# Ledger of designs, part 15: designed miniproteins, single chains, continued (4)

Each design is a single chain, and the fold is of that chain. pLDDT is the mean over its residues in the fold that is shown.

## One batch from the design tools (miniprotein)

Design m12493
Fold by ESMFold2-Fast:
Structure m12493 (fold): chain A 90 residues (1-90)
Amino acid sequence: MLVEQAEELLEKARELLEQLKKQFSLELVKQFIQVLQQALELISKIKDPEKREELFDEVLRLLHELSEILAKHLGSEQAKKLLLQLLQDV
């Protein structure tokens, strides 16, 4: 089901964030972005508006955590650039 697939992708994204906190890598950032993009595509197809909003809120929380990690390692400008690129691809 779309909801279960989206939840699995969000769990994978959280695992990637935990890896990034332990060992920063641009490759892990790219993998995280790709997983979130896949999750957003599935979330957009969910017919239940309450569940869609719930999962979208989780995406926003994950993006906020990523922005904090990116700002610490790359600076605020590069963090904003990567987040804007993710949003433009949706």
Scores: mean pLDDT 79

Design m12494
Fold by ESMFold2-Fast:
Structure m12494 (fold): chain A 86 residues (1-86)
Amino acid sequence: EIDKKIEEAKELLEKDPSPENVRKAMDIVLEVAETGDPEAIEKALEVARLILRVSPKELVNEAVATYLRIVGVQVDRWLEERRRRE
């Protein structure tokens, strides 16, 4: 289902990057990233970069916050693995 959600988000952004569709895409990528799966996080980051490129000016700060949140999930996961290795 993750691949289907990612494709839905990409389609929303490519066909009509309206504020409503950009917000829907943000919700999708955050939901996908929250699964904690590395492949899902990577795909979510790809779509988050697309969101940054197509976002209207009023949503740019929200788009940046979404991207940084997903990066934070990836970094936290990497730090947890490093802590386990001690």
Scores: mean pLDDT 80

Design m12495
Fold by ESMFold2-Fast:
Structure m12495 (fold): chain A 57 residues (1-57)
Amino acid sequence: SLETAYQLGKEFAAQGLPLEILERYLQRELDEAEVVKPESVANAEALLRGYREALAA
């Protein structure tokens, strides 16, 4: 779910995962998909939003 992706993003920020590594991971997942579905893009954006908000707090 989008909420799960958002919470994962916050957890990755708390773990100190560099943004560059996270962005590469998400891009690889999208690139390896046979069909990029809107849900996959929405989940990646929710995860990045959670990550960025955790860093801003």
Scores: mean pLDDT 77

Design m12496
Fold by ESMFold2-Fast:
Structure m12496 (fold): chain A 88 residues (1-88)
Amino acid sequence: DREEKYRRMVELSREVIERVTPENAARLAELARELGYDDLAELFERVARGELSDEQARGIANSALLEALTELKDQKGLEELYKEILES
């Protein structure tokens, strides 16, 4: 189900933001591709190969998180994300 995939994208994006690993980046890349975000998938595939810094990976994961929360209409999640970005 598409909604369950967006929920997994929220979880995986948060995992990448907290700790960047090849495993969580590769899983997020597969999920992004399944959802039709080919550009995001390519970027996370680069993260999984160690081609991007942890800082770049977190930026991409924040973009994926924003997209997933927007598609899920998760107003509370969006408010929490914006607060974290502004306080970082």
Scores: mean pLDDT 84

Design m12497
Fold by ESMFold2-Fast:
Structure m12497 (fold): chain A 93 residues (1-93)
Amino acid sequence: MEELKKKMIERLKELLEKEGLTDPEEYKKALELIEKYVKKLLDVATDEEYAKEMAEKSGQDVEVIKEVARLMIEALLTGKEEEVRKRAEELAK
């Protein structure tokens, strides 16, 4: 899990660099948002209690919430964003 979190953060950093974010203050703020986002996404995918809370708040099934979180992690790590997005849309129908 720690290695997975590190890979997700590294991947998002690569995307920030590709976007040409040159201001150090904006880059630092973006990194803080990335770390917060990665933690929440992993918590939804791995923490049963947190996934249930998110499912209740969104009116979705807990298994759908967990699967969408796993697909988002897969898209981030593999760069196959379009393919994973289609799979997530099918789950939400």
Scores: mean pLDDT 73

Design m12498
Fold by ESMFold2-Fast:
Structure m12498 (fold): chain A 73 residues (1-73)
Amino acid sequence: SAMAQARIQALADQMVGKPSAEVGALLIAEKERLAAEGLSDAQITQILVEAARLAGKVENAPGPALPTPAEAS
């Protein structure tokens, strides 16, 4: 879907090089924006997860010891 891919790329570009707190804020803002556009929770989750992967903010393989955001910040 072209719309989802454009959203994923734009969000990933905004997230690259940002600290975890900024990434969290961007994900929350994009979630609210996509919900306002009428996307389902499943579609929103897919876009956010794919954007985070593209920006290198989530690893598929076990990487070096990295802090997991277990707290709100």
Scores: mean pLDDT 70

Design m12499
Fold by ESMFold2-Fast:
Structure m12499 (fold): chain A 66 residues (1-66)
Amino acid sequence: SANAQQMLDSGLAALAAGDYTGAAAGAHEMREAGLSKPEDAQAAMDAALAGDAARARQGLVRAYES
């Protein structure tokens, strides 16, 4: 959906800027909107909050695809 794409794009843009809390917020928004499997969004949030950019990026894409 357009909303899911916008949340993904926002999260990836935050991650590219080094904004890990913004990346986590993108995953959180996907989960709260019901646009991702909860476990996929949670994994993306956990990776972002841990400062793991590669895992956070993979998690955001997986949450979007779920």
Scores: mean pLDDT 83

Design m12500
Fold by ESMFold2-Fast:
Structure m12500 (fold): chain A 79 residues (1-79)
Amino acid sequence: SGEAAAEAVREAFKEHPDATFAEVLDLMSRRAGASPEVTGRGALAAAEKHGGELDMSRPATEEDVEAAAEGFRKAAEEL
């Protein structure tokens, strides 16, 4: 579910605060069993927070994680 994905992305970031955003999303998808579509929607939500430009290879920020978490919740409601 989107809520499980949201919690999992927050937990991944807390455990690996120096991880890239791509790595945090991968850890989240493994923990929550999130579909590629839900994961992609979360990534798009984080990118929108940055005007559509998101470097997935840089260290994740708290703002990226929270934007992705909200995106996962919205994606789960639409799917």
Scores: mean pLDDT 75

Design m12501
Fold by ESMFold2-Fast:
Structure m12501 (fold): chain A 69 residues (1-69)
Amino acid sequence: SDHAARQARWRELMGEVQRRAAELAATGSPEETLRALRDDLARAMDETGSPPESRDNAVAALDAEADAV
């Protein structure tokens, strides 16, 4: 089903986001890591058909964390 396919793709993308976040956290600044996470999350949510409000909320939360660093 479309739901199962989107769930599998989301899981794949989240694995990629987690791997990149760990790499950036080890080598980059906290601000740079959060910025990259925001962009990757927004793209993953858009690609998998997440509601716009859910994507916007996730992006806003990460932007707030980046501003707090």
Scores: mean pLDDT 71

Design m12502
Fold by ESMFold2-Fast:
Structure m12502 (fold): chain A 83 residues (1-83)
Amino acid sequence: MSEELWAETEAALLAIHAATLLEMVKRGYKPSPEELERDIALLEEGRARVAADPRLSPQTKAGVIALLDEAIEALKKALEELR
């Protein structure tokens, strides 16, 4: 229970972070290339952890991974536009 609750909480916080970054970029926030690269790396590492975490339900994994993938693509596109 405790470990599973923390896994769900960590996944939820990662999803909130991804959604926040996605919204900021969509609203025209232009972070530095270095900030975008760090955020992309953080989300990619989080995606790998969520995908591999046996404590998370398949439904939670699918939802969080879908949001992370959308955010990663948006951040990568923003990084391309800053080149």
Scores: mean pLDDT 81

Design m12503
Fold by ESMFold2-Fast:
Structure m12503 (fold): chain A 71 residues (1-71)
Amino acid sequence: SSAQQRQRQQQLQQIDQQIADLDAQIARYDALEAQYADSDPFMAGVYAVARAVALTVRRQLLRQKEQLLQS
Protein backbone atom coordinates (compact mmCIF):
# COMPACT_ATOMS: atom_id res chain seq x y z
CA SER A 1 0.00 0.00 0.00
CA SER A 2 1.01 3.67 -0.34
CA ALA A 3 1.05 3.93 3.48
CA GLN A 4 3.51 1.00 3.71
CA GLN A 5 5.66 2.60 0.98
CA ARG A 6 5.76 5.93 2.91
CA GLN A 7 6.66 4.11 6.16
CA ARG A 8 9.47 2.23 4.38
CA GLN A 9 10.78 5.49 2.85
CA GLN A 10 10.80 7.14 6.31
CA GLN A 11 12.69 4.18 7.82
CA LEU A 12 15.23 4.22 4.97
CA GLN A 13 15.72 8.00 5.36
CA GLN A 14 16.30 7.57 9.11
CA ILE A 15 18.83 4.74 8.60
CA ASP A 16 20.65 6.72 5.86
CA GLN A 17 20.92 9.72 8.22
CA GLN A 18 22.26 7.48 11.03
CA ILE A 19 24.87 5.99 8.64
CA ALA A 20 25.89 9.50 7.51
CA ASP A 21 26.26 10.61 11.16
CA LEU A 22 28.36 7.50 11.96
CA ASP A 23 30.57 8.09 8.88
CA ALA A 24 31.29 11.61 10.21
CA GLN A 25 32.07 10.20 13.69
CA ILE A 26 34.35 7.48 12.22
CA ALA A 27 36.27 10.12 10.21
CA ARG A 28 36.63 12.24 13.38
CA TYR A 29 37.93 9.30 15.45
CA ASP A 30 40.35 8.33 12.65
CA ALA A 31 41.73 11.91 12.57
CA LEU A 32 42.01 12.04 16.39
CA GLU A 33 43.79 8.66 16.51
CA ALA A 34 46.34 9.95 13.97
CA GLN A 35 46.68 13.28 15.85
CA TYR A 36 47.46 11.56 19.18
CA ALA A 37 49.51 8.59 17.86
CA ASP A 38 52.93 9.99 18.82
CA SER A 39 52.07 12.40 21.70
CA ASP A 40 49.51 10.28 23.61
CA PRO A 41 49.29 6.63 22.49
CA PHE A 42 46.76 5.91 25.27
CA MET A 43 44.32 8.50 23.86
CA ALA A 44 45.04 7.27 20.32
CA GLY A 45 43.98 3.79 21.55
CA VAL A 46 40.77 5.19 23.07
CA TYR A 47 39.82 6.75 19.69
CA ALA A 48 40.73 3.50 17.86
CA VAL A 49 38.30 1.59 20.13
CA ALA A 50 35.58 4.25 19.62
CA ARG A 51 36.07 3.94 15.84
CA ALA A 52 35.79 0.12 16.02
CA VAL A 53 32.51 0.42 18.01
CA ALA A 54 31.12 2.94 15.49
CA LEU A 55 32.05 0.59 12.60
CA THR A 56 30.14 -2.24 14.33
CA VAL A 57 27.01 -0.06 14.68
CA ARG A 58 27.36 1.02 11.01
CA ARG A 59 27.49 -2.65 9.93
CA GLN A 60 24.27 -3.32 11.90
CA LEU A 61 22.53 -0.35 10.22
CA LEU A 62 23.62 -1.59 6.77
CA ARG A 63 22.04 -4.99 7.54
CA GLN A 64 18.80 -3.24 8.60
CA LYS A 65 18.84 -1.19 5.37
CA GLU A 66 19.35 -4.34 3.25
CA GLN A 67 16.41 -6.01 5.05
CA LEU A 68 14.14 -3.03 4.31
CA LEU A 69 15.23 -2.96 0.64
CA GLN A 70 14.32 -6.67 0.29
CA SER A 71 10.79 -6.04 1.65
Scores: mean pLDDT 89

Design m12504
Fold by ESMFold2-Fast:
Structure m12504 (fold): chain A 66 residues (1-66)
Amino acid sequence: SEEEERRRKRADELIAEGEKLYQAGHWGTAGDLVEAAYALLSPELLPEGQKLRDEYIAKGKADRAA
């Protein structure tokens, strides 16, 4: 469907931007974008997206983020 296609495209964009932000040291925002991408793919993937967000933030805090 058109809606499914748009969500897949948007999710891919959010994941790519999140990875870019993570490499730039914007860990919190990167995690938020990845969580949002997983929510767009399926409501059932929300827990997976939240887990990845938490992992991004935890790595950021361990490396540099306060």
Scores: mean pLDDT 72

Design m12505
Fold by ESMFold2-Fast:
Structure m12505 (fold): chain A 81 residues (1-81)
Amino acid sequence: SALEERIEARIAALRAARTVEEAERAVKGLMNLGLESNDLAVLERIIAALREAAARATGEMRELLETSIRSLEQVRDKLLA
């Protein structure tokens, strides 16, 4: 689907990111897709992709990713409640 293609493209952009700015753009794109979808499975897929990126990241990049993960986990938890 067009949504799946957009998610995959943003995940690929996140994996290819060499700067905090590049990663921030990809993360913001993924967060917007997750929030717009209002779909728990989509949100979980995005959280998983951000966790994979965070495991490989250091410094400012890791802080950005960990903060984004926490924000999305809070949204997920509210949808489950």
Scores: mean pLDDT 84

Design m12506
Fold by ESMFold2-Fast:
Structure m12506 (fold): chain A 90 residues (1-90)
Amino acid sequence: SARLDAWVAEGRAQTEQDIADARKKAEENPEGFLEEAKANRDKYTQLLKDASKLTPEERRKASDDNGRYGRMERVAEELIEERKAQEEAA
């Protein structure tokens, strides 16, 4: 359990860093960033549907990438909503 707990903590720290980096990149063009994230997520979603053609390592990587682009999509959507709210308040 200690090894698993350490692995989970490391994965969470990496996820938090990925979200922070994604938000900084999205700030320049959130709509373009959202489109890119959606396109990449669809690509990995399709790969995972055909998972029988992938090795276990390739499946794990594709799953991780799919999750990463899903988080990027969410970050971009939240930033777009925040900016729209600010524009409506002005």
Scores: mean pLDDT 78

Design m12507
Fold by ESMFold2-Fast:
Formats: structure tokens, sequence, C-alpha cells
Structure m12507 (fold): chain A 83 residues (1-83)
């Protein structure tokens, strides 16, 4: 469990970039059959929880754009799971 409120501005920006990269990798692994639906759903649930926590923080415009990009990747994975 990561406490996003304890992160520095630079650490928060890096965490958002890393979340986006991880979600893109998870989407590819799921499409390749390397992840089960249950495993992919767990990533969605964890990402949604993390994003809800981040949204409560005072974000820079760059961080808000990164947050929106991460949300778009979560929505893409959710659409794949809803086949």
Amino acid sequence: MVDFSSLSDEELTAALRQMGRLLRAVIEWYQQGLLSREQAQAFVDQARSALAAVKKLDLSPEQRALLAAVEAEVERLERLLAE
C-alpha cells in the first residue's frame, strides 16, 4: 500500500508515469494470454483505488494530465475485460 500524500512532487509525478507504463504492460500481457481475467481485474481494482486517493491531492497541471492518461489506460483494460 502506497501513501500518495507522503510523496514529494517529483515522486508523485514519477509514480503516475510508472502506473501508466505498468497498465500498458498489463494490457499487452492480458491480450497475449499471459494474465488471467482475475489477475487483470485485480490490477484494475488496485489502480482505481490508487487514482481515487491521488485525485484528493493538490495536483499540478502536468500531474492532472498524467492522471487522465492513467485513467484512460484503466478504462481501456476495463473494456477488454467486458468482452
Scores: mean pLDDT 82

Design m12508
Fold by ESMFold2-Fast:
Structure m12508 (fold): chain A 56 residues (1-56)
Amino acid sequence: MMEEIDRGVEEIAAAVTKVSASNIEDEEKRKEFLTEMTKSSSPATVKTAKEELEKL
């Protein structure tokens, strides 16, 4: 069973990843950052990174 706290922490991690990517001015560095985030151990971070890569 997943706790409500686990969902909240994953949502925060995903939001931080998204905000961090959006603050990278260099498109190449942003893509590299997001690509590395797709290899993260956090499922929410991986999903968010893939979604942000699709917007580029």
Scores: mean pLDDT 74

Design m12509
Fold by ESMFold2-Fast:
Structure m12509 (fold): chain A 100 residues (1-100)
Amino acid sequence: SMVGPLPGEAPGGPEAAREQMERDIEQARELAERAREAAEASGSEAAKRAAEVAEEAAESGIRAAERALAEGREGEAASAAGLGAGLAGIAAGVAIVAGR
């Protein structure tokens, strides 16, 4: 249900898209931070490279979401944030595994 329809909520259109965008932006930031922590703790070069990819993915997704939101495109903003969070998650997973 995290990436699906919001059960129990009235159709909010832009409000629902904004809430999803805010959650995905927060998740992207947290994933990039977890990747950075893994790289710092391990000193692994592979973990450091993966953490850098996670940070780039999060930052690119957040910037794209902010641009779409500024243009009144809440659905597109949510999609951009979701993509950023997804890519950051993959890279963060690599950083954590490489840092072990």
Scores: mean pLDDT 81

Design m12510
Fold by ESMFold2-Fast:
Structure m12510 (fold): chain A 99 residues (1-99)
Amino acid sequence: MVEEYKERLERLAEELVAKGVPLKEITRELFEEADKLIEKIENIEDRQKIVSFAVALVLRIIGDQIQRILELEKKAKAGDKEAAEEAKELKERMKRDGK
């Protein structure tokens, strides 16, 4: 049951990332879904597991985006023009997420 709810959150995260939804909206939708799921759970420990999983998913998405930008910026400093343009595009996407 907890695993089924984790799978639902992970599928939602994957769908939103694949659709290019801004990080702020992904975060909001994941926490809204987590809130709906915990309303169906009576066990406090299981509720905490669902909330912790949602937080971990958001951190993983942020970490992946930051890691990609850092790799591209490193290549850009070495004179890679294509990497510089890709890093700029990813930064613009992250800025749109923050508004």
Scores: mean pLDDT 78

Design m12511
Fold by ESMFold2-Fast:
Order: sequence, then C-alpha cells, then structure tokens
Structure m12511 (fold): chain A 85 residues (1-85)
Amino acid sequence: SLPVADTTPELQKASDELIEALKAGDKDKAKVAAKKLKDQLIKMGVPPEVVDAVVKALLDSTGKVSLDEAIDKAGKAMAEAAKKL
C-alpha cells in the first residue's frame, strides 16, 4: 500500500478525467489529464517513479482499470523490481 491513505477530491477528479479521455480515445485530453494526475500525486508526496508507473498503468489499460487498481499494480511491479536488486 502507498503512504497516501485518503484520495482527495482533486486526485479522484484528475483520475476520472484521464480514464474518460482514454475510453473516448481522445489523446489530447488524455495528455492534459495525465499531467494533472501526475501533479496531484506529486503534491500528495508520492515518489516520481511511482507516479510514472501509475500513469503508465492507466495509459496502457486504455481506461479499463481504476486508479486504485493502477496504484496496486504499480506498487507490486516496483516491489518485484526491488527484489531483483
């Protein structure tokens, strides 16, 4: 689990906008929404490498996964990578 326990309304809105843009196939809106989501996660103290992994998981899913699922997937991928170091 990430150290951020509570999802802010701003974080939820940014993730929803990205997911909606991806489902619609709107690449321009997805790019803007992804930037807003990264900014919100950084403001909440999430490490930049985790932020990039979460955004990548959402982009790769084309809007088919939730923010919570993307966070879980990114966390597991980073934990597995750390075990190989």
Scores: mean pLDDT 72

Design m12512
Fold by ESMFold2-Fast:
Structure m12512 (fold): chain A 69 residues (1-69)
Amino acid sequence: DPVAEILAAPDKEAALELARELLREGRASAGQVARALRAKGVPREEIRRFLLEVEVEIGIELIKRAVSK
């Protein structure tokens, strides 16, 4: 369970790193990650910036793959 894995992280930095990995591997949705990080006490604005950053990175990788056929 990706939410439980993020919640089990020892600190905020570990939770953010794990969340990034889970999102990049498609093992968690943005909604699941947002809920887990909020439960960990991460501010809403920080979660939004984090998710946008990771989603943009994933989107760039998908665009590169599509353009390169």
Scores: mean pLDDT 79

Design m12513
Fold by ESMFold2-Fast:
Structure m12513 (fold): chain A 79 residues (1-79)
Amino acid sequence: SLEEYRKRLIDGLKKAKTPEEAEKIFVEFVREAIKDGLSLEEIRQLVAQAALYLYILGYDPATISRIAEAALKEVEKEL
């Protein structure tokens, strides 16, 4: 379910120790979501919620934008 994906992504991001690690986790998770057949709308919702969570974790807006952009770019490559 979409809720289960959100929980897994958030848990993964909590364990990330660097912005680079967070980006890798985020991008890989989006790839898995595409492979599992999530819709573009569902993936966009996941990206938005994960970006908000990175903000709560103390990431700066520029870093969050970069990570979100990398994840969304992955959607374009896989579709």
Scores: mean pLDDT 79

Design m12514
Fold by ESMFold2-Fast:
Structure m12514 (fold): chain A 69 residues (1-69)
Amino acid sequence: LTAEQLKAFKQILRLGDKDGDGTLSQGELTHILQTLIDNKLENTASFKFFDKDGNGYISEAEIQDVLST
C-alpha cells in the first residue's frame, strides 16, 4: 500500500468505528474493504498485504498490526 492509501484506510476505519474504541467486527471490515476497492485499491496486492494468515479473510488484528507499522 502507498502511504496515502494507508492514511485513507485509517480514516475510513475511524469513521466505521462509531464508538471510537478502535475495534471493528469482521463484517464492518469487509464493508470498508469494498469501499477501498471501489477507490482503485488493488484487491490482490492490498488484500494480501493485510491478510498475513493467507486464509482469505482480514482480521482486525491484522489491520491493527499494519496500522501500527
Scores: mean pLDDT 56

Design m12515
Fold by ESMFold2-Fast:
Structure m12515 (fold): chain A 70 residues (1-70)
Amino acid sequence: EEEELEEEARNLVETLKAMSDKGIDLIIKSYEALGKKEIAKIVREMKTAIDNGDEEKALELARKYLELLK
């Protein structure tokens, strides 16, 4: 349901906010090493949106990330 996806996206953004920069960079590099460049790009863009305080963009990207992990 839409409510579940929105909650999962919000939880993902909150988790990334709580992580260290080194931790997020490790996730990005791990996806790149696995050949999942699109996922790595989305994680990087989420980090940038969070750093810029763009909550709407961060949530949009989190939803896309979750869809790719289906």
Scores: mean pLDDT 81

Design m12516
Fold by ESMFold2-Fast:
Structure m12516 (fold): chain A 83 residues (1-83)
Amino acid sequence: SSIDDMINQVNALADQATKYLRQGNIQEAQSLIDQARRLLQQAMDELKRNNASREQRRQLAMAGARVTINEMGVFVQQRIQQQ
């Protein structure tokens, strides 16, 4: 489904953002996080319009948590680099 495809893309973007954060590349990580956040919002809007399964709602919530963890990772890395 389109929701499943969007969730998969959010997860892929989150994984790539994590790799860039590990490399200290905050700019690329932030770009991927911004893309993931926009796609996550799109997936949430689609979920509201469709009879999404309980599993799809759970997967979307998990993808959102991963994006939030990456956002915190950017914040931490920015603070470290400002020292």
Scores: mean pLDDT 87

Design m12517
Fold by ESMFold2-Fast:
Structure m12517 (fold): chain A 64 residues (1-64)
Amino acid sequence: SEVQEIADRAVELVRQGKVDEAINLLKEAESKGLGKQAALNVAIRLYREGHIEAAEKIKEYFGV
């Protein structure tokens, strides 16, 4: 799904230390009505991987 592709790319950007690029990708997804769904998917995965600060930042930006 498009949500899964966006979420996979955003998680990979966070793994590379590119948190602001991940947030920008999720903001682009908002223009398609997919932003909150993708952001929630990303936040859950980042919590599981121990990227707590990035997960919290994404939750705050997207209200999820």
Scores: mean pLDDT 85

Design m12518
Fold by ESMFold2-Fast:
Structure m12518 (fold): chain A 73 residues (1-73)
Amino acid sequence: MAEAELKAATAELLKLAKEFWESLGNKTELSEEEQKELAEKGLEKIDKLIAESKSEEVKEKLEELKKEIEKAV
C-alpha cells in the first residue's frame, strides 16, 4: 500500500520537524544556520526512507520532496 507508506514517511518527517522546533524552545523563526541544519537532517531522513521504501510511487514522491528542500536552501 503506497499510500500507507507515504503517510508513515510524512509522519516521520513531521515528527523530525516538531522535535527540532521543540529543541529550540518554541522559537517562531529559525536562523539561516538552524534552517540549514533542519534541511540536512530532513534530507538524510528522506534518503533513508527512499532506501527503505518498497513502493516506486513512494520513492518518486520522496525524491520530489528532496528536490523541493534542496531548492529551498
Scores: mean pLDDT 74

Design m12519
Fold by ESMFold2-Fast:
Structure m12519 (fold): chain A 58 residues (1-58)
Amino acid sequence: MTLKELNEKKLDIDSGKPADYKTPSGYYFDKESLEEWAKKNNLKLIVEGDEAYFEKVK
């Protein structure tokens, strides 16, 4: 899943914060809010280049 697609799905993570991360392709997103949302849902955010996905914490 791309970071753009992840942001577009609006996983109740719109904190009103400005984007704090820039991908190699130049896309901006609020990484901090995504990481906080993941933690609250027992997930972790994995970011690799322009791809992002959530993985369940063991």
Scores: mean pLDDT 61

Design m12520
Fold by ESMFold2-Fast:
Structure m12520 (fold): chain A 61 residues (1-61)
Amino acid sequence: PQANTQQVQQLVDQGASFQDILAHLQGLMAQALAAGDMASLTQLGQQIDELVQQQQAKQAA
């Protein structure tokens, strides 16, 4: 369990908008880049891709 994944789940549960969640994840990616944390950067990128795909699936219906 990653802290970034837990925070994303909390935002979703609280009814945060798609844009708010994206902004939060982008902030975490900037922090990971500054720290040289490639593992977190990779996980955040995967989460953003998954979130975008999920949003596109909802909008297609």
Scores: mean pLDDT 73

Design m12521
Fold by ESMFold2-Fast:
Structure m12521 (fold): chain A 100 residues (1-100)
Amino acid sequence: SNLEKAKAKAELYAEVLLTMILLAVRFDVPLELIEKTIEETLKHMAEEMLKLGASKDETIEILTKYSNKIIDTLRSLGLDDVAKILEDALKKVIKELKEE
């Protein structure tokens, strides 16, 4: 189903995003650049899910699920600042999706 394809792609994006965040933190990349990259990645992820035929509600559910999984991982590693950036980026992207 289109929803199953969207979920599989979301899972891959989540793994790539987590890896990118961990590398960026490891190399002392400025938080402002990490924030921009997270926002752009979440927006691209949403656009791809919508193109695969997921509804807005399904896209929001998938983004929230996988983003929260990353947030929990980052907090478990003591990366609270980056976890907060991802939380705020997620809220912004969801708001934009609801406004069309």
Scores: mean pLDDT 86

Design m12522
Fold by ESMFold2-Fast:
Structure m12522 (fold): chain A 65 residues (1-65)
Amino acid sequence: MEVIEEMKKIAEEGLKNGESVEKIAEKLEQLFREKAPELSFDERLEVMKEGSKIIKEVKEKAEKE
C-alpha cells in the first residue's frame, strides 16, 4: 500500500534529519488525513495500525539522551 510506504519514508527521513517524534507523528497524521477519503474501510484501518507501529518504533529509536 503506497500510503504505508510513504509513512515509512517520512519516519526514516525525519529521524535522519533530527525531527522530533511529535513532528514525525504530525506528518504521518496529515498524510493519512489526505489519503483517507480515497481508501477503503479496510485500508484505512491498516494504515492507522501501521502508522501507530511506525511511530512507536521511531519513538523507541529516537529516545537517546
Scores: mean pLDDT 78

Design m12523
Fold by ESMFold2-Fast:
Structure m12523 (fold): chain A 83 residues (1-83)
Amino acid sequence: SPLVARVREFIELMKREAPKVFEYLSTLPKEEAIEALRLLIGYLDSLIALARATITDPEVLAEFEAVVDEMKERLREKLEELE
């Protein structure tokens, strides 16, 4: 499926780009970093909800959810560090 291939490309993009996002967040003032982290966590929750509604391949869905959940956990850890 072209959609399955695109989802896998997006997973690899997320893995590759995640360190750059964290580096950028580390340059922000504390209050702005906290707001950005909360927005990103909310965005990732929306992505999981959309994926569950649209991805019919259970293995691809599980891989997508695992990657997004790991990113959410890292963002939550960073948020707790700043608060």
Scores: mean pLDDT 81

Design m12524
Fold by ESMFold2-Fast:
Structure m12524 (fold): chain A 102 residues (1-102)
Amino acid sequence: MERERRERERRLEEQREEVKRTIREAEELMAAGEAEARRLAAAGDRDAGAAVLAEATGEALLLLEEQARRARELGDEESAEEAERAAEEIAARADAELARLA
């Protein structure tokens, strides 16, 4: 009984750490995309910059959507909501950065 409870707590902790890792990966992808987009815009290629930003944003959002879906399948609504909030923040960052490139 105690062993089973500890195993469930360990799995829940592992799931929460996986969500945190995925959010960090999505943030790193976004940061790299923003940096490359700004570099291209500074070089005079704003269209290429916008395309790179869109691709990075799309990949980051897909990672977070997959993580949210997986968390929900395991019954971890809090982790799913955390991933969804991170996705909203990334989308807002993309909109702001795209406006700066314009």
Scores: mean pLDDT 84

Design m12525
Fold by ESMFold2-Fast:
Structure m12525 (fold): chain A 57 residues (1-57)
Amino acid sequence: MPLYRVRPERAETVYTLTGLRAGEVVTPEEIAAGSVSGGDGEVNAASLEAKGLIERI
């Protein structure tokens, strides 16, 4: 199972979308569970990684 880390320089954006903090190591399931927004698309691990908001470790 892939793990992801919230990028410190993107932490404010990630926090707004998911509630996750800078430097947190998270699973795709934790990202999905924290998402409460229908914003500009589905908030999931693949979407956040593609936007450069999290990194795979």
Scores: mean pLDDT 67

Design m12526
Fold by ESMFold2-Fast:
Structure m12526 (fold): chain A 78 residues (1-78)
Amino acid sequence: SSAETSARMNELMAEAGRIIAETRAAAEKLPPEKREEVLKRVQELWDELMRALAARDFARAREILEELRKLTEEVKRA
């Protein structure tokens, strides 16, 4: 249903927003060069997520969220 599709999209966007906020906060402690690399990767993944959601490719959207989570873990370890 359209309601289910809308709810799924909102859930994925909210999750991505939370992960991105956490990644940005963690990146603040990094050297400027590494911070810029992280922010560029975050923007790239966000753009890919928007394309996946526009195409209703929820499998791809979930894959992108997993990549965002991995990026957050890498930044926290740095």
Scores: mean pLDDT 86

Design m12527
Fold by ESMFold2-Fast:
Structure m12527 (fold): chain A 74 residues (1-74)
Amino acid sequence: MTEEQAKEEVLAFLRRVAELSTDPAVRALLNRHIADLEAGKPLGEVLRRLQADYAAMTPEQRADFEAAWREVLA
């Protein structure tokens, strides 16, 4: 898989997770990372920031994110 293909797959997944997320703060975080990828930011940099944001989430925000992520993967 090329960097470009990996980026498009991650974009597709993040867009679906954002659509399924019910928490506005989680959706805003995901949309920010989607915008960064669309703006041409390196995939590794965006994923590192997403991991940091996930670690900083409240338990309620993390539960919403995880529920949406599991639904997308199902």
Scores: mean pLDDT 83

Design m12528
Fold by ESMFold2-Fast:
Structure m12528 (fold): chain A 94 residues (1-94)
Amino acid sequence: MREELERRIREAERALESPDVEVRRKAVLELFRILNTSEDKEIIRRVVEALARATRDPDELVAALAAMAIGVALTDKEIEEIVKEALERARKEE
């Protein structure tokens, strides 16, 4: 399970760097699905870091979807602190 999730996250992270906007949109949706189904703190942190980078995407829909996904995660009291930590880490990494 974890190895499959890590592979999907790696694929989505690469897809976010695609010149094809449709590929990037699908990547954000995949990350959002992983975030909604995962209870693993390391998986949640990694996905939130990727979504945080996607909020800076030049495509308005990609950026809006990423921001929405983070906003939804912040309403979950069980993972709120992990999400905040991931956002701070993403902000410090260039």
Scores: mean pLDDT 81

